Designed miniproteins, single chains, continued (3). Designs and how they scored, part 59

Each design is a single chain, and the fold is of that chain. pLDDT is the mean over its residues in the fold that is shown.

## One batch from the design tools (miniprotein)

Design m10039
Fold by ESMFold2-Fast:
Structure m10039 (fold): chain A 86 residues (1-86)
Amino acid sequence: MAELDRVIALLAEAHEAYQKGDFEKAKELVDRAVEEIRRLADSLPLTPEQKAAVDEAIEKARNAKTPKEGLDALSEAVRILLEALD
């Protein structure tokens, strides 16, 4: 699988876990998605602005107090990475 497809799959699983009330599983999947997004961002030829925006989204996810906050931040990071691949 492409690395981005793996990140999207992790976020989809995290959203499903959150909707089912499994907050522990949702948090574990968010933490895994953070690591995968960081690796993917490091491998892509991002502009300084795109890299800064992804780094900020990762920081927001790491400092998130709820799984929803983490998911929202990582969804933004994925959006930036998708635009970089267009």
Scores: mean pLDDT 80

Design m10040
Fold by ESMFold2-Fast:
Structure m10040 (fold): chain A 65 residues (1-65)
Amino acid sequence: SEIDEVFNKYDKDGSGVLTTEEARKAFKELGLSEEQIEKALKIADPKGGGLVTREEFVKAVKEVL
């Protein structure tokens, strides 16, 4: 899917996680507004750990679209 392709683009080391900064850039590339990006980051990283997994990233995009 396009969401998985964008995640892979920012997951350059193949770790299966993005930093919140990388996730923000990836969400922006998917066409999310600044408001949608802030909501998506709260959904993807609710504990504030600073890391976003592929599953959390995909879920966040689907919830804000």
Scores: mean pLDDT 81

Design m10041
Fold by ESMFold2-Fast:
Structure m10041 (fold): chain A 60 residues (1-60)
Amino acid sequence: TMEQLLEQLRQAIEAKDWVSVRRLVAQLNALLSTASPEEAAKYNAELQRLVSEAQREALS
């Protein structure tokens, strides 16, 4: 599910596992492209937040 992938993405960011982060972002984007507009809006907001956090962590 998208919620499970978002949780895995959160864990990968904490672990600084950038290979997994890249893979999980790609999988989430693929799922969002087939999701309902309401689901896409909800999960895109969380995905964008996590991507911003990952970028911040990667630059640290």
Scores: mean pLDDT 81

Design m10042
Fold by ESMFold2-Fast:
Structure m10042 (fold): chain A 96 residues (1-96)
Amino acid sequence: SLEEQVAFLEERVAQLRKDIAELDKKYEQSDGEEKIKILKERVSTLQGLAIVLDRLAELYEKLGDTEKAESYRAERDRVMGELEKTQAELDKLEAE
C-alpha cells in the first residue's frame, strides 16, 4: 500500500539521519585524510536523504496530505543546504 511505502521510507529517513550523526561524531575524532573520506560519505548520505524526502513528499501528495508533502519538501530544502555546506567544506580541504 502507499501507507506501507511511506512507513518504509520514514524508517529510511531515521536511519540516514542516524548515519549522518555517526559521521559527524567520527569527523570530530579524525585527521585530515580521514576527514576528507568522512565528508565524501556525508555528501553521499545527504544526497540519499534528499532523494528519500522527495519520494515521501510525492507519496503524501498522492495521499492528498499536502501539509505533510510541503513539510517533507521543506526538510529536503534544508538537507540540500547542508549538502552545499558539506560539499564546500570538502572542496576547501581538497583545494590548494
Scores: mean pLDDT 89

Design m10043
Fold by ESMFold2-Fast:
Structure m10043 (fold): chain A 81 residues (1-81)
Amino acid sequence: MTQVRLRVDVEGEATLLGVSVSGGASVQVLSVRRGTDGTGRGYLEVDLGVTMQPGQTATVTVTVRTEDGRVYTRERTVTAT
């Protein structure tokens, strides 16, 4: 299992809407953490476990909605070795 951390910068309260993965992999949400960076801006940090075969490449997508109805998407490509 490959661990992946994705951060989405947000204002105010945020809700994780969903996580998806491509390339025939599976994904598990391990943790979701809210925080504030060194400049005082908020973020949502999502730790994911991605299960895939060695040598496979997958794109992980995280979708988050803020309290004002805005939707933010963050993606990352992961390759298992």
Scores: mean pLDDT 76

Design m10044
Fold by ESMFold2-Fast:
Order: sequence, then C-alpha cells, then structure tokens
Structure m10044 (fold): chain A 65 residues (1-65)
Amino acid sequence: MTVEELVEELLRQVESGDIDQELVERVGEAIREAYASGKIPKPLKEAIERAEEIAKELLKKRAEE
C-alpha cells in the first residue's frame, strides 16, 4: 500500500468515525518514510500533512504519554 492509499483510507475512516488503530500507526510510519526519502509532490504533501496530524493526535490521545 502506498502512502497516498494509506492517507486516503485514514481520511475515509475519520469520516466514518470507525478508525483502525493499526491503520493510524501504518500511516504515521509510511509518512515518516516518505518524508525521509524527500520525494513527495506538493499536492500530495498537503494531504499527507493533514493525515499525519490526525494520526499523531489519535496516537497521542491513546498513548496518554
């Protein structure tokens, strides 16, 4: 599954209100890897940044640090 596909699936689950915790974690990892490679088109970058923020907030709330 590509970063784009993971981001789209996360956004769909956010809209439905039924979010898979494993998907949130996968999206976070995939986004980190994509940024590390430095090969993200600008239109996709905005969608990725939004999904990353959602994933971060969901993981942070669950972890309660």
Scores: mean pLDDT 69

Design m10045
Fold by ESMFold2-Fast:
Structure m10045 (fold): chain A 66 residues (1-66)
Amino acid sequence: MSLKAKFDKNYTAEELNDKIKELGYDNIGVSYLDPKTKIAVISGYGDTTMDQLKEVVKKLGGTVVD
């Protein structure tokens, strides 16, 4: 499953993935980050829920985009 998110800070995909891993979410990562819009596609695998994806976005200071 995946959602789109935008962050207040100008993160790279690598920085976001590092921060997600530091938070303990091994099954969640950035699958794509648009360099122009700065919208990230956050993907979860295995037993990952949509609520966990939203929680990760909030913890990193982001906003979910439809």
Scores: mean pLDDT 82

Design m10046
Fold by ESMFold2-Fast:
Structure m10046 (fold): chain A 78 residues (1-78)
Amino acid sequence: APVVTASSEEARVGETVTPTATGSAPPNLTWRDQQGRVLASARNSTSLSLTPSEPGLYVAIAEDSSGQDGVPVRVLPP
């Protein structure tokens, strides 16, 4: 399964967060908000930067054929 880490698990609106996925093959990466809405996605990628425009709890998810991993990022007001 891929392993995903974030540059920070806490950020502010307007700050860029970059999750990094490690494994034997590049996974599919997605960013989701607290409602499960997809904000950004990349296929066969080891990183997917997001600059959040709204506060809330976001999750970066890495998925490949062997499984998935996720890292939560709490976004604070500016």
Scores: mean pLDDT 82

Design m10047
Fold by ESMFold2-Fast:
Structure m10047 (fold): chain A 105 residues (1-105)
Amino acid sequence: SLDDIRKLVVAGLRLVGSVTNILLVARRHQDEETIKLADKLSQIVSQLLQAVNAGQFPEDLVAQLEELVDKIRERLAKVASPQDLAEVDNAVKLFRDSLADLKAL
């Protein structure tokens, strides 16, 4: 339905936006390893969105995304300000909510 297409687009945009925010925080801290993890997160999100558009929800990609998000947050917790960590936590919540919305389609 048109409503399902709208839900897919909205969830996809929220997912991309959350990853962009995580990447921006990672780049502010100049931690090369965290930036590489965030870039990998962006690549796997692109793969997930392609699979969802093809009518699939690959649990293996979702597991990889969850692991990458946790690793990025753990690394940033060592170097980031409380304000930057709050931005990351908000982005992680939006990321997880968006994954749940995509799974519910």
Scores: mean pLDDT 84

Design m10048
Fold by ESMFold2-Fast:
Structure m10048 (fold): chain A 73 residues (1-73)
Amino acid sequence: SDKDVQEAVEGMKLSAKNAEYAGKLGNFGGMRIFIGQAKANAEYAASLSKSKEEADKILELGKKLIDEVYKSI
């Protein structure tokens, strides 16, 4: 369970990085897909979390990473 949470959080971070890269290239279609994947991974990691506090922290991190993608373009 902890390993599954960690893998989903890493997937969230990787998807956010891919979204930023796509956005910087002007590939806004790709950026939207990767933002969707980052959000899905954040929600999945939160659903696997042992506590509401852990889940809320993951969702907050996901939102911040997505906001940073939009600010980078």
Scores: mean pLDDT 90

Design m10049
Fold by ESMFold2-Fast:
Structure m10049 (fold): chain A 110 residues (1-110)
Amino acid sequence: ELKKKAIETLERASELLTEAGRAITRDVKKGIELLRRAIEELRRAEELAEKVDKKVAEIVRKAVENAESALELAEESAKRGVNPTLVSAAAILAVGASVDAELAKRKLEE
């Protein structure tokens, strides 16, 4: 069922985002790899959620926006030499995206 697939996809995305947030502060390139994978899972979750619950799809879209912003900041840090402020901001946005993904999953489980 679409709802079950959306839940499973959001669970994978949340795990990847949590790991990305931790990785960004230690290894920015590893964080970028994890963020890219998380964004792919979030976009799949958004497509699935749109067919099940439009309000949940809005929450997933917000998670995508936060994850994409985290990726932009992490990539900018990697290009200019590691910038602790950009790395910290990227980690915060990755955690925020994880929270939104978990909230979306919880609402689908209800």
Scores: mean pLDDT 88

Design m10050
Fold by ESMFold2-Fast:
Structure m10050 (fold): chain A 76 residues (1-76)
Amino acid sequence: ATDEEIDEGVALVAIAVHVVSLRKSDDPEIVKEGVEGIIRVLERFPSKEAVEWAVENLRKIPLVSEEDIKRVEELG
């Protein structure tokens, strides 16, 4: 495995943990913190596949704003 393959795997796992937490939350502040966490992961471990996966899953969470989804899309 290359460093790039490891980074992508780490990003996907970290994003998945945040998404699970966001799906269980009805608190806009917790949702905002989760989105910021996903952005930080993607900034550290940039991966187009991780960005696309994050965007798809964030669109399924009602408390995530379109503005926050666009911020994540801009990282890919």
Scores: mean pLDDT 76

Design m10051
Fold by ESMFold2-Fast:
Structure m10051 (fold): chain A 92 residues (1-92)
Amino acid sequence: SMEELEKITEEILELLEELLKDPSLSEEEKLEIEIIEGMILIAYGISKLTNDPRFGLEQYLKLLEKLLELDLPEEHKEKIKEIIEKIKELLE
């Protein structure tokens, strides 16, 4: 549903804000996170305009899997994996 997409979007954005405030991350890693954040917001906007929450959820999976390729702190990787599993459940 659109409400479930909104909730997941808020959870992802909160996680990305935490990552961007982490002083252990490089400038290059932070730039990649900012690009992913922009792509999340674009996917969310398209889903809302088209009334297609599945589109946003499918794009979020791809973007979060790309985020896991970065050398992030393990706690943040675990949170990302948890969100991925929630999205997969919503796509069933």
Scores: mean pLDDT 87

Design m10052
Fold by ESMFold2-Fast:
Structure m10052 (fold): chain A 98 residues (1-98)
Amino acid sequence: GPIDEREVLAALALIAAGIVNTIIESRDLSPEDKEALQKVADHLRRAAQALEEGNVDEAIKHLEEARKASEKISDPEIRAETIRLVDTLLEQVRSLKL
């Protein structure tokens, strides 16, 4: 049968959290950047859980918090990549309310 778009977006949020965790594990990061990225990954996982529970508004709140945490990353390349990842997901999740 057709895949539920909300379930697809939940899976994509978990994949995004996995990408952020890979950055944390593979890069020599400042403690501050590591903390910011850990907060991004945590909020991405919470957004995925909210989507699985059917709570789109809660998912949007967690993605907005992930966006705020991304802004605190001092490395400009990692910051730009993390912001793009979160913004893409946030746009798609917001589209569920149309």
Scores: mean pLDDT 88

Design m10053
Fold by ESMFold2-Fast:
Structure m10053 (fold): chain A 77 residues (1-77)
Amino acid sequence: HMEERRKRLQAYRDFLDEELKRIEENLAKLTPEQKEKLRAVYEKGRPNLPALRAAIQTEEQRLDLEFSERLYELLKK
C-alpha cells in the first residue's frame, strides 16, 4: 500500500531528523577537547559512504545514508 509506505518512510525520516537534532544539541554542550575525542572515535568507525551509496536498494537505506552523511558533517563543526 503506497500511502502506508509513504507514511512509514516519513515517520522514519522524522525520527532520524529528531536524532540528528539531539546529537547536535549534545555536541554543542561539549568542550573543544571532548568534541575532538568524539570525532576521532567516529572517524575510526566511519563507513565507506560512496560504497553504501552505490549499494542503495531501498528508500530506508537512502535515509540511513543521508543520516550518516549529515552526522559526519555535524562532527566537523
Scores: mean pLDDT 77

Design m10054
Fold by ESMFold2-Fast:
Structure m10054 (fold): chain A 77 residues (1-77)
Amino acid sequence: MDTIMQSMGDTMRSVGIPQSQVDTIINNMRNATSIDQIDQQTDRGIQMIRGSNSSTTRQTGAILQVIGDGLQMQMTI
């Protein structure tokens, strides 16, 4: 659990997302009680990555990592 959330946070920070926005997503993930809630926060993270000033290649890698981490989180509900 903590390892997945840390991976997600580190990935989002690596593309320049501010810590406050990362903390919001991670806290919402911790409080998620359904697959839909995890999916909504994963989508939010993806949209923030797409809006970042990082290269397309870095954004694509980060999006794939966040999708993988989100799917792992869904399996823990």
Scores: mean pLDDT 81

Design m10055
Fold by ESMFold2-Fast:
Structure m10055 (fold): chain A 75 residues (1-75)
Amino acid sequence: ELKEKAEKYKKLAEEMLEEVRRAEEERRERVEKALKEGEEKAKEVNREGTLEVASLSVKYIGYVAKYVAYQRALQ
């Protein structure tokens, strides 16, 4: 049971890390497009994208913490 939980959260962490990478790429693309409209718009878009990346990063850290906790419980 604990080993299966560890493997599950490891996979969820890997999947969430990929989501974080995708959100970071989307943030960069949106900022680049917004720079053509002006610095003010670019700052707004960057703030929104940074919050999205931060939210996904917190979820990633949560899955890593659960994976580590279950791994340690197996020892």
Scores: mean pLDDT 84

Design m10056
Fold by ESMFold2-Fast:
Structure m10056 (fold): chain A 60 residues (1-60)
Amino acid sequence: LAELEAEKRRAEEEAEEVRREIEANKDADPLELTKLEFRLLALESEVYVLEKQIELLKKK
């Protein structure tokens, strides 16, 4: 339970960092920007899955 919450928090923090990198590097290489966007999508998916798992555990 607590481990899932810690993992979700970590993924959320990483997603925020990636968002900040995208904002700071809007004029950077388009390929690098695309990689950052893909990483952000992967992190958001992880957060979604972890959130669902946490909700299931809370229901129990």
Scores: mean pLDDT 78

Design m10057
Fold by ESMFold2-Fast:
Structure m10057 (fold): chain A 77 residues (1-77)
Amino acid sequence: SMAEFLARARSEAEELRARAEREPSLEKQIELRTEAARLLTLSQLPFTPVSERAALLEEGERRQREIEEELRAEYEA
């Protein structure tokens, strides 16, 4: 079902975020955190009307950029 598919994606994203918390490398933290966000965006795509998919992908790309910018700012502080 859609609910089961999305639950698996959320669980995988949570695991990626947990790994990022333990990662000492900034670049690997960014990779793991952005992959978690990307996974959540892509998991919604099959259940999103075709007319809304471009907006969903654009929002996902903005979120990934925000995560990277936030982590880099924290590292430089």
Scores: mean pLDDT 87

Design m10058
Fold by ESMFold2-Fast:
Structure m10058 (fold): chain A 94 residues (1-94)
Amino acid sequence: SIEELEEESKRLEKEALKLYLQGRHLIARNAPKEEILAVLEEALKKLEEAKRTIEEIKRQYEEAGDEEGVKKAERALESVEKLTEEIKKMKEEV
């Protein structure tokens, strides 16, 4: 169901945000590059999964003619893309 997909995408985003914050903490502590990159790569993987799930949600809302649902999914995609961009930038600096 759309509701189950929304819960899954929210969980993936929450997990990715937790990993992002962990990565920031490791950088602040001057942790080994390998540890920092591992955490950031895991965060990016979760965000890619979230993106695919949200794209599926958007498709289902489009098929249902739910314009508000489509806009909600688009806002979620923007959120995921912003965090992905931030993490990729951090990864380049490590």
Scores: mean pLDDT 89

Design m10059
Fold by ESMFold2-Fast:
Structure m10059 (fold): chain A 80 residues (1-80)
Amino acid sequence: MKYYLVDSDGKVEEVEVENEEEAKEIAEEKAREAAPGAEIKVYQVGDTIVAVAYEGDEIKYVAAVSPDVEKAREIVEIYS
């Protein structure tokens, strides 16, 4: 299935996933790469998966993976 990855750095990327579990893995991996050593929390809003990287109480990075690119952008903006 065709999904979009949007992050707090303004990157937009097309990703192909077989299921929602792969979408979660992609979001988590992007957050882990962008903020090594941060605590990664994953949320789901409908079909949109959001991975948020925390350093203490500070948000360092957000990645959203969604079949709807505009929903991914809206969610990232909320956390940014």
Scores: mean pLDDT 82

Design m10060
Fold by ESMFold2-Fast:
Structure m10060 (fold): chain A 66 residues (1-66)
Amino acid sequence: MIEKLLEEAKEEAKKNREDSMKVNIIAGELGKRVAEILGLGPSASEDESNARAQESVRVAKEVLEA
């Protein structure tokens, strides 16, 4: 009985960790997609998204050098 409960608890703990990571990844991805949808649009999203990513890198570099 207890052995089976321990195995189930271990599996659930592992699943919970994976689920937490998935939620964080999905939240980040969803936030990015929502921002794209709100600001850009579906078809042009890739080019515009790349431009925004490059701009973010440029700003970060500028802040580091400033």
Scores: mean pLDDT 61

Design m10061
Fold by ESMFold2-Fast:
Structure m10061 (fold): chain A 92 residues (1-92)
Amino acid sequence: ADQARQTQAQIVQIVAQIGRAIRDILDSRGVTIDQLAPDEQSAIDIIADVNRRAMAGTASVSDIQQAIAAAQVLGPDVAARMQQILQIHQQQ
């Protein structure tokens, strides 16, 4: 009975960590979102939508995978960090 609630809590935690990692990486690059290429801005919008859905309790594991795929547009360092976050949570 508690498994669905635990899964949603994990999704919210994963998406929050993804959002923070992306902000930290962009800050380390010295760029703002409005300075990114249109495809990179679109990737940020996808990740923001997944975060909004996670906070609303409507996100799935597939939505997290979509956010990771979008993050790959931002660079291999971002993609690697997202995969690491997902892997840690999947090992529970």
Scores: mean pLDDT 73

Design m10062
Fold by ESMFold2-Fast:
Structure m10062 (fold): chain A 64 residues (1-64)
Amino acid sequence: MTVTQRIRKLLAHFGLEFPADLTPADTDEVAGEVRRAVLYVQRLFGFPEDGVVDAEVRAALDSF
């Protein structure tokens, strides 16, 4: 499952909408949208808002 799909599931759990037309994100064309979503997830969990999916952010997405 892509990072974009995991973020979308997490946001949906909190009752938030995420654009369904985001691609599975292996290209730069969606990098800005994915980065924005990662920043939002980092803010929700109190992580540093650097837009990077590190092991901690990934673990938070996977534990959900």
Scores: mean pLDDT 61

Design m10063
Fold by ESMFold2-Fast:
Structure m10063 (fold): chain A 75 residues (1-75)
Amino acid sequence: SREAKIEEVRRRLLELARRNGATEAEFEEIRSLSEEELEELGRELAENESTLTPRDIARLALIRLVLNERRLAER
């Protein structure tokens, strides 16, 4: 089902973020950003894809997670 696929994506993004050292404080920071700020930060990180650190990977995963959660809430 769509719900099962959404939960699987959410679970994988959360695992990716935690594996790369995401802290609870970083989750809260990312959740406090606007959709526009999240999309812009995601673009800036993606432009440096070849040099991404674990911290950058964690941030990208959190950005994607939060954007997905907000888009689902709009339904």
Scores: mean pLDDT 78

Design m10064
Fold by ESMFold2-Fast:
Structure m10064 (fold): chain A 62 residues (1-62)
Amino acid sequence: MSEEEREEARRKALQAARDAYNAGATPEQVFLTAYNVALDAGLSEEEAREIAREAVREVQKA
């Protein structure tokens, strides 16, 4: 996977998590949304978990 593809996958996962939060998702659902979108985009479980943690941290600061 290219770095460009990895960056796009990350952006897509974070955007999906923000959309879920704006629709009333809990922090746990935000985590799962970002995690699953990242995995579906071809990122590793470790990278997907890091992105999911970032998504939860971002929405909890709002």
Scores: mean pLDDT 83

Design m10065
Fold by ESMFold2-Fast:
Structure m10065 (fold): chain A 103 residues (1-103)
Amino acid sequence: SEREEFYKKIEEIASKIAKNSDLPNELILTLSLVAAAKEGMPKEVLEEELKEHKRNDEETILTKAYELAIEVAETGDLEGVLERISELYGIPVSRLRELLELI
């Protein structure tokens, strides 16, 4: 299914980030979604998946992660989003950029 293909892509990206870092799973998944958005994942695909999470009343640590990825897909403002992630997790923006280059 299209949903399974989406999750396989995100899992592939997340695996690359996890192999090269000791970050919390929430941050790995957040960066994976942001990386997919940077690589041209359409805003509509991210919005549809977020809508499915909300529709199923899933308590998801990824709701904010999807919102950040949608912002990158919509605006192209990767740097602003990375600064917000840096502030939330206390990790330098330079380290976040380095991890995104591993994809």
Scores: mean pLDDT 79

Design m10066
Fold by ESMFold2-Fast:
Structure m10066 (fold): chain A 60 residues (1-60)
Amino acid sequence: DLKKEAEALAETAKLSTEDGLEAGASGEKIIKNIEKGAKEAGYSEEQIKAMVEAAEEVVR
């Protein structure tokens, strides 16, 4: 299920963002790292967008 897959990736991105903020990284840097990592891992454009949007929700 594409929707469930995107939701799982978004949840993982949220947890990674929370961890990064706790480690003292800036929200902008965390979002950039998530986008880069997802592209390097071969995720689809839609999956990358879902992960980035989830990370932005945590930062905002």
Scores: mean pLDDT 79

Design m10067
Fold by ESMFold2-Fast:
Structure m10067 (fold): chain A 82 residues (1-82)
Amino acid sequence: MLSPEEVARFIGLILRAIGSALEGRGDDAVKDLTEALNFAIEKGDKEGLRLVLNTARTVKELLPEYKEKFDEIIKRAEEALK
């Protein structure tokens, strides 16, 4: 199980990515989702991986110009969930 501090850090990255996507800041959203993905992989956090996957799918619809970068995050999250 993740520590409370690790959970807070992970959720903070997800929320920051969503906020950046809503502001049209696709590079920031990609960066924060990539950091969240890497954290979830490192910790073996399958619930975190599912959250990254669902978030990336949602923000991809908001920022179609960043589709390729979000598709890479989606692919890595799906592979890590196998």
Scores: mean pLDDT 87

Design m10068
Fold by ESMFold2-Fast:
Structure m10068 (fold): chain A 95 residues (1-95)
Amino acid sequence: SHRERALAALEEAKATAEASSLPAEDREDIVLQVTKIIEDIRAGTPAEVVLRKVDHAIATVRAVKAATTDPAAKADLDKVIAALEEARRALEEEV
C-alpha cells in the first residue's frame, strides 16, 4: 500500500539519521520529527495532514544540510532527504 511504502521510506530516513555523524542535537531533532510522522501514519492520520509534516521535516533537514560543512554528514543528509521525498511521493498517491 502507499502507507506501507511511506513507512518503509520513513524508517530508512530515521535509521540513516540515527547512524549519521551529525551533531547530537541535529540528529535527535531529525529522528524525533521522523518518529512522530511514523506514529501519525500508524495512528491513521489523514495523508494530507501527514504530507504537511513530511514537507516540514524535509525543510528542517535541508536547513541542517545548509549549516553542515562535513562531506560525510552532507551525504547522510542527502540520503535522509531522498528517503523523505520517497515517503512524500507515496503519500501523494493516496490523496
Scores: mean pLDDT 88

Design m10069
Fold by ESMFold2-Fast:
Structure m10069 (fold): chain A 58 residues (1-58)
Amino acid sequence: MATRETTLEVPGGGAAEVRAAVDRVAAALEARGSRVVAAEITETPEGATARLTVEHAP
């Protein structure tokens, strides 16, 4: 298996909106055989970002 890091941004969204987006993306990735092994949400004055570490099937 290989891991890759992906960053998600939700313009104008707060941490709660980014977290909801992360949950939806994680569900979609898991449906495709990938797995989110780490997620980190960073808040900024202009919005929040999330960094996902994803493990893909071999």
Scores: mean pLDDT 73

Design m10070
Fold by ESMFold2-Fast:
Structure m10070 (fold): chain A 97 residues (1-97)
Amino acid sequence: MLELTVKKSTLITALKDDPEIVKELEKFSSEELKVTIVPELVGDERVYRVTLDDGKSPPKEFVLPRSKAAWLLFLAAPMAVMPDDRPLSLEEEVAYL
């Protein structure tokens, strides 16, 4: 489990390829959000449950593949490591497609 405080603008940049998530992010009135990242196993696939909380609105939850979770961490906290220690490259992700 990893907990961060991240600017809303940084989250929008990291998740720009997911318009539904960006739309949910824009509903938060706060510029800084508490982000909780939890690794989960769905069948045989490792995914990341991300919870967004500004303390004012109900928390929003969504699931990201490792590549997107790693990119979010890189933009929000470049010194942080993924909670399960091994970053997946885009090349590794493509190998399983």
Scores: mean pLDDT 69

Design m10071
Fold by ESMFold2-Fast:
Structure m10071 (fold): chain A 74 residues (1-74)
Amino acid sequence: SLEDLAAEARRAIEAGDLDRALALAEQMVKQARTPEELELAERVLRAIYLAAQEAGDAATVARVQELGRRLREL
């Protein structure tokens, strides 16, 4: 479920595994269909964005911004 993906993404962020968190967020964006699911995906993307900025991970920041743009078009 999208809730399970979100929970796993949060655990990945807490572990510092931004590559895993990003991959899970990409799956959430692909699967999200309802307003509630879109909001959940947006919250996960925001969490990854903040963690990536703190880590100085410019590539992850850019990818999160791309996924956020795609999510806004849904």
Scores: mean pLDDT 86

Design m10072
Fold by ESMFold2-Fast:
Structure m10072 (fold): chain A 60 residues (1-60)
Amino acid sequence: SLATLNTYLSHLPRGSGAELLVTSPAELAALTEAQIRAHARANGLSDAQIAEILAVFRAE
């Protein structure tokens, strides 16, 4: 969802050129907890940051 995506982006380093979690509305609609966790880990986010993102995802 958009709220999950915004929470994810808020944890990325300022000026980061890191690959976006999703690139299309179809990818956003098909997004799973496993994909969120994998992308967040790949971008160096902490367990606490991942937990915050997943809490937003689960609330939707």
Scores: mean pLDDT 67

Design m10073
Fold by ESMFold2-Fast:
Structure m10073 (fold): chain A 55 residues (1-55)
Amino acid sequence: MSLEEIIEQARQYVRDHRDDPDLVFQQLSKLIKENDPTPEQLDRISQAIQDALRD
């Protein structure tokens, strides 16, 4: 999975499951574990998640 695809997946999980934070965190942890991103990629993924979580 590309970095862009990881970011889109993370964003979708947050957006689609805002009422279920446990599911979101479980899916995000799985996504990160499966793709083993670099620190630079992790920073971009983290920013995308934070943006999606903002009210």
Scores: mean pLDDT 77

Design m10074
Fold by ESMFold2-Fast:
Structure m10074 (fold): chain A 64 residues (1-64)
Amino acid sequence: SPELEKLKGAADRMVDGLLDQGLSLEEINDVLDFFKRYLLSKGVPEEVANEIYEYGLELARERL
């Protein structure tokens, strides 16, 4: 969906920025968890918020 693609784009940019700053996987995971909680607070469905979180975490693991 367009909304999911937009959120994936946001997660991609976030992960790239954190990696550029030299953050560890554990620190990136914490940021992604806060982002997930933020999305839930905005009314994003849990399934979508979880998908964005997992997408960002996998991206961080692959790009480390």
Scores: mean pLDDT 88

